# Designed miniproteins, single chains, continued (3): the designs that were tried, part 99

Each design is a single chain, and the fold is of that chain. pLDDT is the mean over its residues in the fold that is shown.

## One batch from the design tools (miniprotein)

Design m11447
Fold by ESMFold2-Fast:
Structure m11447 (fold): chain A 87 residues (1-87)
Amino acid sequence: SVEELAEETRRAIEEARRRAEELVEKLRQQGKDDLAEEFERRTRRAVESAERAVEEALKNNDGQRARLVLGLVRAETRELEEEARRA
C-alpha cells in the first residue's frame, strides 16, 4: 500500500540521515568544517524535500511516486556510504 511504502521511505530517510551525520562528523574530524557545514545544510534540505514528496504521494494515493521516492532515497544512501569511504 501507499501507507506501507511511505513508512518504508521514512525509515530509508532516517538511515540516509544517519549516514550523512557520520560523513559530517568525519569531515569535521579532518578539519573540513566549511565542507561539513555545506553538506549538513544540503542533507537537511534533501530530507525535507523527500518528506514533502512522501506526504504528497500519500495525499494523492500515488504508489508510483512513493516507490520512486523510496528508490531515490536508497540510491542517495548508497552514494553517502561511498563518499564516506572516500573522505
Scores: mean pLDDT 81

Design m11448
Fold by ESMFold2-Fast:
Structure m11448 (fold): chain A 68 residues (1-68)
Amino acid sequence: FVGTPEERARLFLAAAEYYLDRAKENPNDITALQKAIEFAEEAIKYDPSNERARKLLEEAQKLLDEVL
């Protein structure tokens, strides 16, 4: 799809939130946590000022560092 950078960032942020939630529900789902990180990074690439995406990335990275 093609949208504004803000719209694209919001979609990636929503995907990151979905996978972060899955990782919290199932601690053995490392793939979900990695997906959350990837989508949060994409959201930041399209909107570097998106503080919510930055906070999600930080949370997901901390969780990944703790389990890996």
Scores: mean pLDDT 80

Design m11449
Fold by ESMFold2-Fast:
Formats: structure tokens, C-alpha cells, sequence
Structure m11449 (fold): chain A 90 residues (1-90)
């Protein structure tokens, strides 16, 4: 059901935002610290899993005829990937 998918989208979006915030904070720490490197990798893996779940939600919304909702999810995925790329470039 579309309403359930939209609720799940909001939950995953919030989780991904928290992961990105933690990645930004970690990027300000010592890049040679093994604990920092491991934490960065763990958060990046978590973000990739959340983005894959968002991709599934977008596809399911398209199947249900909610093209506008799917487009909104795809926009968020693109924004989160751009933010991750900027963090990794630092």
C-alpha cells in the first residue's frame, strides 16, 4: 500500500540523514586513526543499505502508479549520494 511505503520512506530518510551527519563528524577527525577509518567504513556500508531500500521503495511506488512519490524518493537518493561523494572527497 502506498501509505505504508511513504511511511517507510520517511523512516529510512531520517536514518540516512543521521548516518550522513555522523559521517560528516567523522570526516573532521584524524584520518590515520584506525577506529575512525573503521567507523567511516561501517557508516558508509549502513548508508548504502539504506539507499538500496529507498530504491526498492521508489520501484514499488512506480508499480502502484505513484510516479510523483517515486520521483521524490529518487531525488532524495540523488541528494544523499551527492553528499556522500563530497564527504569522501575530503
Amino acid sequence: EIEELKKRFEEIKEEAEEVLKRLEELSKKDPNDYKVQFAMLAEEVELELLLKELEKIAEQLKELGDEEGAKEVEKVIKEFRERLAKIKAE
Scores: mean pLDDT 85

Design m11450
Fold by ESMFold2-Fast:
Formats: structure tokens, C-alpha cells, sequence
Structure m11450 (fold): chain A 110 residues (1-110)
């Protein structure tokens, strides 16, 4: 179940002393809450994922995934200005046609 997977990821993060590994677990949790339609929690965990991945010096590709997830969660909450900023950060970290499409959608909804 999604609840069991969230609990597993929380336990993995708690056992880790590596901020990149913690950030990846938090990113996984954010994605699961996004799938459940729990957008407030998705934003909270995605913000934590970005923080830990940045502190740990994660590769740009991982940090881009975290910003993309955060931006999608902001879109679902109707926070289009914050979504635009997060999509811009994802694009700066890696080129992706999908992210460009989502960025343009966010700008149109503003």
C-alpha cells in the first residue's frame, strides 16, 4: 500500500546519515503524497527533499527531479508563481521538454 511505502521511506531516511540519501527518501514520500492527492503534504516533503539534496551536494539530475516534483505539487495547490520558480530551477539544472511544457502551463494559469 502507499501508506506502507511511505512508512518504509521514512524509516530509510531516519537510518541514514547521508543528506542525499535522506533527500531521495523525502522525494519518494513527496511523490506518493502527490499520487494520493494530499498536496499540502506533497509540498512539505518535496521542500524537505530539495533542502537535503542541496545540502548534500546531490547531482543536478536529482535536484532537478526534486524541483520538478515540488513545482507539480505547487501546481496542484494553485500556487502558480511558486510552481513557475520551481520549474525554472529544474530547467536550470537540466534540459527537459516535459518540464518546459509544464512551465508554460503554469505561466498560462497565472
Amino acid sequence: SLDEEIARLEALAERSTDPVAQGLAYLGIARLYLERGEYDKAVEWAEKAVQFLEQGGAPPELLAEAYRTLAKAYMKRGEYDKAIEAFQRALELGDSPEVKELYEEAKKKK
Scores: mean pLDDT 88

Design m11451
Fold by ESMFold2-Fast:
Structure m11451 (fold): chain A 67 residues (1-67)
Amino acid sequence: MSLEERLAPLVETFGEQLLTYVREFTAFGRELMGLAAGLTTKDPLLTEPNPEWEARVIAAIRRLLAQ
């Protein structure tokens, strides 16, 4: 399953607010990203700073919002 396919239900539910949750690193935003990516809270992508991953997620959310 692609990143965009995993993010689509979250974008449908939260819309543009999802960008704020991701960018501000809220606990809720991190949990939503974990669910969308199929990651656990122990996954390095959720525990380590990853600006490339964050940029990819934001770009995917913006593309979904444009649909």
Scores: mean pLDDT 67

Design m11452
Fold by ESMFold2-Fast:
Structure m11452 (fold): chain A 118 residues (1-118)
Amino acid sequence: MEGLDASLAADARAIAAQLDDIQKRVLDNPTPGVIAAAGLMAGIARAAGDDETTVRLYDAIVKAMEKILDTMTADQLKNDAKILQNISKIMKSLGDEKSAEYAEKAAKKFQEKAKELE
């Protein structure tokens, strides 16, 4: 479907053009809504094959999630640990071993915090 491919490419280009502003917003105001929006943008970049934008957005997401760790419930921490594990796998598949390892360590930290709250 050529129309959907063109729309995806246009959305990915718009995200890449605003990448620095998006990263700054995610890190300066790490709310669940902002993190979820950045996750959607990372998904669009990934689907379009923009590996650099995908990795940079997921790096900002992982760091933003760690900033709000202490505000989460045990169930939220468990769900977010799974998200962080998936982000780690994606980053590793894109060749960013350092960011993948950081996300995996963050996932373990979220799992440990969830156990403390149970």
Scores: mean pLDDT 85

Design m11453
Fold by ESMFold2-Fast:
Structure m11453 (fold): chain A 81 residues (1-81)
Amino acid sequence: SLSNLIKEIKELIEKQKKETDYLKEVRDAVNFLFETRKKQLERLEQLVKENPDDEVAKKRYERMKAFEERLKAQQEALRAS
């Protein structure tokens, strides 16, 4: 769902090239979203460190880490636009 949102935001940016201030607001919203996800991942990493035998937490961290790496690739593509 987040990846789909980033794709839609990129399409909106491309359509509205002449509205610089609007594009800045959209980029700020995207950056806020990525920052929020990064903080959630850091919280999960800390939880795994505090509970190293918790396989459920470890698996959740691994899946979220992989998802976040894909979202970072989308962010780099968005910055190039």
Scores: mean pLDDT 75

Design m11454
Fold by ESMFold2-Fast:
Structure m11454 (fold): chain A 74 residues (1-74)
Amino acid sequence: GKLLTFVETEVSPPEEVEVGGDKKVKKVVTKIVLQLTGEEPVTVEVESIGKTHDERHELVKEAMGKGYEEALKK
């Protein structure tokens, strides 16, 4: 049985990164720790560039989906 448990979810504070010289964008890193029953925990980090902090709920949902796919891979 592949039961997935979310152990930890962390969204970093927005960080300004420079893209194309004078242009700066916000970067947010979402860290998810997942564990399948009987397996080792899997840590997934998703970087989002731009104003994704305004869409925090969507960002977390996206990271959870990606983490689920990664955790299911052996």
Scores: mean pLDDT 66

Design m11455
Fold by ESMFold2-Fast:
Structure m11455 (fold): chain A 100 residues (1-100)
Amino acid sequence: MENKATKLVQEILKELGFYHGEVDGVYDDELREAVKDFQAFHGLKVDGIFDRETLEALLKARNPDKSLEENVKAFQEEAGLKVDGKADDETLAAVNAARV
């Protein structure tokens, strides 16, 4: 399954050097391993699940000079989600929706 939020996560992880696969919007085993590698590097729980802490760390790594709220709003806007600046269940569900 393809979705915009998963594609954006793949692009960011690829730019940061954690993801080496295609930006296809599919949350497969390769993306799950990239998420685990990112979680391990940032001292987070290593479960391959894109939780709030993982999203916040990813967005801060993408734009370290921006506030967390600005980073979340930019992500939501690019992913076509509600722009409220919160790493809420809706934003997290959008990223995890393409899991296989």
Scores: mean pLDDT 78

Design m11456
Fold by ESMFold2-Fast:
Structure m11456 (fold): chain A 85 residues (1-85)
Amino acid sequence: MAIDVMRAGLEAMKAVAQKSKDKELSEQATEHLDKALAALDAGNLGEAVRYRRQALEVLSKDPEVLKEALQAGRDAAQAVIDAAI
């Protein structure tokens, strides 16, 4: 379902953010992604999208980490879609 796809993407992005060597960037991005996951669990897709955007803004301070997080999120979302067949 759409919620499972978005959750998988957010969790994958959070894993990449947590592995960043920049602890301030890691902590700020992880906080926003945790808020996005909490909003998704509450059924508030608009807030989940907003917090995901705020996480991406923080991650944009390190283009390599941003690229890795976006790719991991896409791969995780696609895996959920593929498993639903």
Scores: mean pLDDT 83

Design m11457
Fold by ESMFold2-Fast:
Structure m11457 (fold): chain A 93 residues (1-93)
Amino acid sequence: MLTDEELAALVKEIDRLLPPLSPEYSEEQRQAFLEAFRKFRERVGKEKYDEVLKRIADAMGIEYVEGQEEEQLEKIFDYLLEKRESLVAVAQP
């Protein structure tokens, strides 16, 4: 299991790849969001990626289900648009 410090470092990598999230330009932000997570997965590998997603989902109150990555990413994106905050803030409850 990732430490809170390790999680914070990995979430910062994803957050750095994202533009500021707002209800304006939601389609452009969705594409950038999905691309950022894709690049992150390629960089860190599946095991670390899954652990990070689970920790982010847990912080957001989203149930993490293995094999439903697309559904999880959509829920995370929708949450961030409504809350208008960075992933780093969400990952540090």
Scores: mean pLDDT 74

Design m11458
Fold by ESMFold2-Fast:
Structure m11458 (fold): chain A 87 residues (1-87)
Amino acid sequence: SAPPSVLEQLEAELEALAERHRLSEASRRTIRDAFATMRARLEAGEDPEAAVLAMYLAIADVPDLSEEARREIARLLARFLAALQAQ
C-alpha cells in the first residue's frame, strides 16, 4: 500500500496546481475524484504504475488544463510513482 504521507503530499500539490492555474471548481472536483479513485486502487493493492496512469487519463479531458499544467501534473505523478517504488 502507498504510504499516506506521500499521498497527502501529492493531494496538496494537486490542490496548489489547481489554484496556480486558476482551474474552475468543476475541474478541481474532477481532479479530486480522480485522486480519490487512485488512492482507493492503491489501497486495494493494484499495480502503482497502472493506478497512476489511470489517474492521468481520468483528468485528460479537464477543460481548463493547459499544456503547461498537463506537463506539471505528469511530473508530479512521475515523482509520486518514484516515491512509491522507493518504499
Scores: mean pLDDT 83

Design m11459
Fold by ESMFold2-Fast:
Structure m11459 (fold): chain A 82 residues (1-82)
Amino acid sequence: SEAAKKEYLEDQERLLEALKHAIETGTLSDEQRQEIIDILQTYANVSRAQAQQQIAELEQLIKENPELIREELEEMLKKLKA
């Protein structure tokens, strides 16, 4: 439905914004972690434990290549809002 499509796009935008903030601050806040877990469980059908593991792996990637990941996420956010 159109409503489900709008919710999906809004959740994607929230995810990308949370990742952008994590890159700028070096870590995800507890609220951002819970939001990402909820999104992953909703759309990826992963368990909470799997979502937590994916977030840990993502944080490691952000620490290794913060500038490149930041630029990619900013472009994705711009495309999503266009």
Scores: mean pLDDT 71

Design m11460
Fold by ESMFold2-Fast:
Structure m11460 (fold): chain A 75 residues (1-75)
Amino acid sequence: SAEKEIEEAARRAAEAAQEIDGVSGASILAVLEEARKNPELTPEEIVERVEEEVPLSEEGREVIREYAERMREAL
């Protein structure tokens, strides 16, 4: 299902950002799961919410943005 694919994509994005920036993937995943429940959040706003919890590099921001765009297209 689309929901399972997006759930797995969220885990992969959180893991990738953790490896890139040395930040908590669990904290990122929690923000991404909350963002899925709020259809009014833009991809940029989702990135901003992640940055409230953990510092991201430009590469980390891109990973989260790509996930957020994919999620909005699928859901």
Scores: mean pLDDT 83

Design m11461
Fold by ESMFold2-Fast:
Structure m11461 (fold): chain A 76 residues (1-76)
Amino acid sequence: AEETVRQLIEQMELNAEQAKKSSPTQSRSLYKGTKAGRDIAEYYGSKLDPETRREYVERAREIEKEAEEIAKEKLE
């Protein structure tokens, strides 16, 4: 469970980084990917101890927010 959540967080970080270098359309798709990753991290996080779950979920939410801001900025 923790390894799965860790891998999802890493994938989300890569998606957010790629969004910075991508077209507006591609950045939007990458943002949607981070949102889905956050939902999955919350699901698998429920199988971890509460403190570890909280840290991973908070990290996932932070990455999602960054990807959202990048996608929004590129549309402006």
Scores: mean pLDDT 73

Design m11462
Fold by ESMFold2-Fast:
Structure m11462 (fold): chain A 90 residues (1-90)
Amino acid sequence: MLTEEEKQKLKELLDKIMEAADNRAPPDVIRELAEQLKEVAKHPRLKALADGIIGAADRMREATDPAEQEALYESIKVIVEEAKRVLDEL
């Protein structure tokens, strides 16, 4: 089971990723936060969601279409909300 300290750290990282996506931060910033999330999480469900965010950030680095870039930021936000739900169930 996750400790309350581990849950708090995970929530803070998820909040930072959400803020970065809302502010259209560079993909590398989001990727770095998601890597930290993956290291702290260790739980398979949270790791898979962190990998989803990393994948979206990697795709944003290659995306040249503004609509695709916006869709990837929105995808990251959806993954963060799902990760918050999973975390609250742990």
Scores: mean pLDDT 85

Design m11463
Fold by ESMFold2-Fast:
Structure m11463 (fold): chain A 93 residues (1-93)
Amino acid sequence: SRAKIQQILKELDDEHRERLEELERLAREGDVEARREIGEFVLELLDKIEPYIDTEEQEKVLEMMRIAAEGWVEGRGEEGEAKALALAEEYLA
């Protein structure tokens, strides 16, 4: 993992966590727009990071996040999250 990418991810995660938590509250209440916005944000972030990943660990994390984000955008957040978790378990084994 490259320190620059790690620092960017930490800063974005910390800075946007509060916003994402707010959107997630709305998403739990069934707000489809909130789920879409979360997914779109993640997909845009992944697109920016993807050219810089060169490690299998980073590729696996990217794949899991992409699946979850696509689920949120399509209104299948729970299904996408479950699939991402299943991949995480497979990659950890």
Scores: mean pLDDT 72

Design m11464
Fold by ESMFold2-Fast:
Structure m11464 (fold): chain A 96 residues (1-96)
Amino acid sequence: SMSEKKKKEEEKERRERGLQRVLEELEMTEEELKKAIERARKIFGKEEQTKELLEEFILGGEIAVRAEEETRLPADSPEAEAKAKELIEEYRKEKE
């Protein structure tokens, strides 16, 4: 279905924008961020969970970007923070 393919492309684009926002905020490359997470995880014997933690960071960035796009205000604005809370509830309901 062409509809299914478009939905997957949109989800990929949102993820990529979320990742870019995290990297810009931390002033890191994706490889540097992954290595930093891996080093931290290794201290606690959880290096195998590096991918899961990276995906959580990316999702946070995605929510920030969406809140900014929908409000047309900076992500740290009160309005964008309120929108981010709404988006978190939507993601939570979708995951349930």
Scores: mean pLDDT 77

Design m11465
Fold by ESMFold2-Fast:
Structure m11465 (fold): chain A 97 residues (1-97)
Amino acid sequence: MMTQKEAEELKKLALENAEKAVEYTDEGKYQKAATLSTAAGISVAALSIALKDGQISQEEYDKIKNYVKTVANIVDESIKNGKGSEAKKKVEEKVEK
């Protein structure tokens, strides 16, 4: 079974990788951004196991999942359109602080 410490590390990886993906998108480093966005998504998938094992709350899981999903959508749109500038601002507009 997943431990609470493993769940905390997965939360950290999901959030850090998503945040860095936004930064790289803003910098026009799309390959690095896509790689980190994918890594954040994998961490969220692993967190669904932590949720099933009771190591994370539904509310906290949903917040992280929605943040990572929002980041992935903005990264994908920025790559598709070649417009990475303002990626950070777009994330802030869609995520309630």
Scores: mean pLDDT 80

Design m11466
Fold by ESMFold2-Fast:
Structure m11466 (fold): chain A 69 residues (1-69)
Amino acid sequence: SAAQTAQAIAMLRNALAKVTDPADRELIRETIARLEAGELTPAQAAQLLLDRTRNPILLSTARELLELA
């Protein structure tokens, strides 16, 4: 839903404020852009994060995204 996508974007923006690694920050920005474009669902965004990062903040965010879906 649009509400779930908006919540997912808000969660990722919160993660972006906490993450300092440049590669992880770019992954967050890419994920937000693809959610805004309708290219990803929250569940697909979670899977993208789980596949590409070992960052504990992003892994926690991915788990929250899965609970949203």
Scores: mean pLDDT 87

Design m11467
Fold by ESMFold2-Fast:
Formats: C-alpha cells, sequence, structure tokens
Structure m11467 (fold): chain A 95 residues (1-95)
C-alpha cells in the first residue's frame, strides 16, 4: 500500500542519516536491511545523494550489491533496481 511505502521511505531516510553520522559499520547493517526492504534501500540512497554524501552513497550501493549476490534472483533484481534508481538520482543532481 502507499502507507507502507511511505513508512519504508521514512525508514530509509532515517537510515541514511545514521550512516552519514556513524560510517562503515552502519553501511553493512543497512545493506542487510535493504535486501529485505528495497523501497527503504532506494530511499536511503536518494537521501544520501540529496545530502551530497558521495562516500556513504557509494559504500551503501556496494554493500547492497554484495548482499544481493547471496539472495534469490528476485531479491537480487529488486535490490539492483533500488541501487540503480538511487545512483541515477545522484547523477541527475546539479552539483
Amino acid sequence: SQEERERARERGRRLAREIAESGPARVEEAARFGYEDSVAAEAALVELARRGDRESLLALARALDEVAREGTPEQAARTGAAVGMGLMYWSSLEL
């Protein structure tokens, strides 16, 4: 539902802030979370892109890609789509 997607996006935004503040340990935790919740993973990448936090964005994208390799093809596809959308949003920003 739209309400579930809104809650997932808010979780992703909070996660992005925690990653920006805490560094690598949170990136690994976030990757496992994003594997189960692709909407939150996409929202986290978008928030990091919006903040201009390239280092955290690329670290999270890499960690999500690594976790996706261990999942089902469907989970890998959903995670890959979320990463692709986040990176596309980042590349569209005027810096």
Scores: mean pLDDT 74

Design m11468
Fold by ESMFold2-Fast:
Structure m11468 (fold): chain A 112 residues (1-112)
Amino acid sequence: MDELLQQIRELIEQLKKAKSVREAAILGAEIIILAGKYIMDHVDPLKGIGYMLIGIGFLFDAETSKDPLAVAEEVLAQLKDLADYLKDHDPELSQLLAEAAEILQKIIEKHK
């Protein structure tokens, strides 16, 4: 297992234990940043950098927003898009991102 994939797995375990929508959005954004690093190294360097920047933006928004639920919904959409993009490029990372999206969706639904 790649070191970045192991870090993503650890963040997914933290996401399962998230106590608030804000915490879940922060963890989801961190997962997107690490996925972007992995994509940069293994799939497409420019797309990887782009996803890292998107994840950094979400991290800032999750920390500062007055509407953490809206940020969590945007993070969820990005996790789903990344999982779909990666299904033909890296099935293992795709499955991890799909799991993260499922967990985040359940957290969002619980706090609506």
Scores: mean pLDDT 89

Design m11469
Fold by ESMFold2-Fast:
Structure m11469 (fold): chain A 71 residues (1-71)
Amino acid sequence: MKGKIILKKKDGKIVSASVEAETEEERQALRDKLVELIKKYLDKDDPSTAIEKAAQELEREGLAEVEVIEE
């Protein structure tokens, strides 16, 4: 299966992000890419928006599926 990025929202903001993959190696690679994209978006966006944009970018590249859970 492709990796998954699970985003948890509370009051319209991302409060947690987690990464799932078939192997530890794939999970680490996906997490590293997510972190680098978050850093890139943090220059212009707030942390919640940066995380959401980073996850969506990885989904567009076909590296992960994004799941959003709202409370």
Scores: mean pLDDT 80

Design m11470
Fold by ESMFold2-Fast:
Structure m11470 (fold): chain A 63 residues (1-63)
Amino acid sequence: MKLVSEGTVELASEEAGRAFVDAEVAALEKEGHTVLSVEYTLSRDPATGRVVVRYRITYEAPA
């Protein structure tokens, strides 16, 4: 069964944004899920200096 984990999070930097997505993937894999695709975008807010991360991770439940 294919599942999707998607959301939007605001973080301090692009590095923090990438680390967040990598941690989400790692958490899913540790739970026994198979990650099929990882898509995300990073958008820096010039007013605040913070980075908005929009992500979509497609994965399969364990058999």
Scores: mean pLDDT 82

Design m11471
Fold by ESMFold2-Fast:
Structure m11471 (fold): chain A 92 residues (1-92)
Amino acid sequence: EEARRALEEAGALVSRLADESKDLDVQIFLTLALIHIAIALRDIEKGGDPAEAVRWVAEVLERASDFLNEKGYTKQAEELRKAAERLRALAE
């Protein structure tokens, strides 16, 4: 339940950042992150390990954060970094 809620919250954040972005490369990268979150949620629903699912998504959000930071979207990158840290804590 907690892992699923955290993934849904991460999805909402990534969706908002994609909608607010005017950079096509950023929109593409964030859309790929949304696909990964959808796969993770489906895996949990099918009885997969929630810890593996949230850890996998945390890695995706970390890469997205690094990409946004390189593009100069430092505030948005920080939001993604914090979301990834929260997911990693749940994978403990």
Scores: mean pLDDT 85

Design m11472
Fold by ESMFold2-Fast:
Structure m11472 (fold): chain A 93 residues (1-93)
Amino acid sequence: PPPKEVHALAVVSDELGSTRASAEAAKAKAEKEAAKAGVTLHVTTVELTPEELARLEEAAALPPEEALARLLELARERNVAETVEKMLEQIKA
């Protein structure tokens, strides 16, 4: 069987205090740790505006199905929908 592949997002947002440099450092560390476990980790970096972050916070207060729909909508707008969908499949497994 192929190596286990895992997908993750690294978020860049001034409101979260996350810089691109800190996100890239976290990505590199996570990829190294995953490789030691025999896992190929794909980390996608996404930069969110304060308005997009507020949309995610609002979605988190909604029922799971509605929250998921809002999250996937934003992910499509940012071209990271495939990564989010793969992450959701990992949770189901």
Scores: mean pLDDT 73

Design m11473
Fold by ESMFold2-Fast:
Structure m11473 (fold): chain A 81 residues (1-81)
Amino acid sequence: MSPAQREARARLEALAPRAAEALEAYERDPSEEAREELLALIEEVARILLEAARKTLSEEEQKFVEEKLEEILEESRRLLE
């Protein structure tokens, strides 16, 4: 893997315990606070993936990934409303 991909993987692995806790909290009580924590985690994952894409992909591929990540974030916000 490229250095950027390796860094992205390490960041994603570091988020795994927090993501598990946030999901468990949301399952127990789907409160506004639990929803905001899940959305924040989804945004952080998207940010990490976008940073890796910018360092490893062509400009055309970067734009495609950016567009798809924004689409996924918007859909996630809508589903968690």
Scores: mean pLDDT 73

Design m11474
Fold by ESMFold2-Fast:
Structure m11474 (fold): chain A 111 residues (1-111)
Amino acid sequence: MAEVLVFSPPAAVLGEADPAVVAALRAAGRATAERLRALAERQGLPVVTREATGDAATVAEATRALFADALALAEAVGPDAEAVVALLRTVGYFLGTAAVATPEARAIAEA
């Protein structure tokens, strides 16, 4: 499937962010999802990746949609879902935050 899951920090962090910052966080989350998909495939995990589809009217809606996609991925990976979701949220949040903090972190998130 040509779908990549995107993770975003909590709405409180994004509440007054510029559209460019939101776009950078989405890109970082997408890169993280693609990397985690490749790792899961190597480990034989049944992972379904989904790209965030559609434009959210607000940052809060975008954040809710991204978390809903993360929960759908958790259901797809079965009994280890909670551990996978916790890992994806932690890595996605860290990379999303780092992507706007330093050039090096952004380069890693975009790689």
Scores: mean pLDDT 46

Design m11475
Fold by ESMFold2-Fast:
Structure m11475 (fold): chain A 98 residues (1-98)
Amino acid sequence: MSLAAEIFEGLLHLYLAVKRVDLSDLEAVKKALLEFIKRNPELVKEVLEEGRKSGVTVTLSLDELLEKLVSGEVTQLSPEERAALLGTLVEKLLALAE
């Protein structure tokens, strides 16, 4: 159920590393994530679908979600929790881009 979320997280971390994004700068991380999302629309669609179907509710703010992503906490979550967290992160970033 969480394959797209796992692929998204792995590719995202690789993208941030290749771009040499300062992970302590949440605005730089946010900008890089928006660029990554725009470049990967099909993967984003799959992550949103997995997040919706996870049954897990995420009430964290965008900044709290970004902090969990850069700390590596997301990799310690269950597949369902990871899908819900990444799906919510993507939804909040897409809303910001509109």
Scores: mean pLDDT 78

Design m11476
Fold by ESMFold2-Fast:
Structure m11476 (fold): chain A 93 residues (1-93)
Amino acid sequence: DKKIEELLERFREALEKKDLEEAKKVVDELIELLRGDEEKAIEVSKRIAEILKELKVPVEEIRDISLHFHLAAIYGDEEYRKELYETLEKLFE
């Protein structure tokens, strides 16, 4: 999906530039795009983990981000999105 590739590239750029608001916006767009698509949500969560690993993010933060992203996309629960944002905020400090 061309849109998923564009959003993942924007996510990488946001992390490299330390643009927290853009990172949150891209994550929101990915969650909405993947809503209820379990297989694609898992695939994209793995690709997010790869980007974070490339950028030398600690393994604990990578696990938290990828897990809460996957859960937010599948279930649409605001609590998972909130936990995802909290981990992203720590990453940009």
Scores: mean pLDDT 84

Design m11477
Fold by ESMFold2-Fast:
Structure m11477 (fold): chain A 91 residues (1-91)
Amino acid sequence: EAEKLIEALEKALEDAERAIEILRRLSADPRYREAAERAIEALERARRLLEEALEAAKAGNIEEAKKLAEEAVQTVRDGLLPVADALAEAL
């Protein structure tokens, strides 16, 4: 269980870093700048929560790691909503 959780958290951290890079490119367009900046802020916060979750998982605190990971997921959902809305309007 712990090994699979650690692998999933490491993958989530990689995905968050990739998403931040994409959003930085999107923020060059004035139409999406504010939404992209908010999303980057949310992803940076989520990345910190995922790092804490990974540390908890490595220490064997699986329940705490899952709670932190869930908080990171919610942070991403809340932060990405404005970007998703802007993209939907552009399609």
Scores: mean pLDDT 78

Design m11478
Fold by ESMFold2-Fast:
Structure m11478 (fold): chain A 62 residues (1-62)
Amino acid sequence: SPLEKALEFIQKAKEAKTVEEAGKYIDMAERYAALVASEGNIEEAQRLGKLVREVAKKFGLA
C-alpha cells in the first residue's frame, strides 16, 4: 500500500549513509504520502509528513 511504501522509504532515509541518499528516500516517501492523501486518508498523510520533516531536518534538508 502507499502507506506501507511511505513508511519503508522513511526508514531507509533514517538509515541513509549520505545526505544525497537520504534526499532520494525522502522524495520517495513524500510521493507516497501524497498518494495516501489523494486516497482520502488525510490524518495518516499528515503523520507521514511530520515523520518526513523530522528525517529531513536531521540531514539539513528542511
Scores: mean pLDDT 84

Design m11479
Fold by ESMFold2-Fast:
Structure m11479 (fold): chain A 86 residues (1-86)
Amino acid sequence: AMAEGQKLAEEALELSKKAMSYLNNGDLEKAEKLAKEAIEKAKEAEKLTGDRSALAFALETLGLVYYAKGDDDKAKELFEEAKKLK
C-alpha cells in the first residue's frame, strides 16, 4: 500500500540520518550497518510507491561510509547508482 511505502521511505531516511551521525562520530561499523538497513527499507518503499528519493539518499550515505573507510571503488559505484535514481 502507498501509506505503508511512505512509512518505509520515512524509516529509511531516519536510518540514513542516523548512519550519517555515526559516520560523523567515526563509528564506521555502525554507520555501515544502518546505511545498509536504510537501503533495504528504501528498496521496499520503491516497490510500493515508485519513490526513488529515499533509496538515492541511502545509497549516497553508504557511499560516504565506504569513502571514509578508504574504499573509493565501492564509494564511487554507490554514488553512480544514486545518481541514476535522480
Scores: mean pLDDT 86

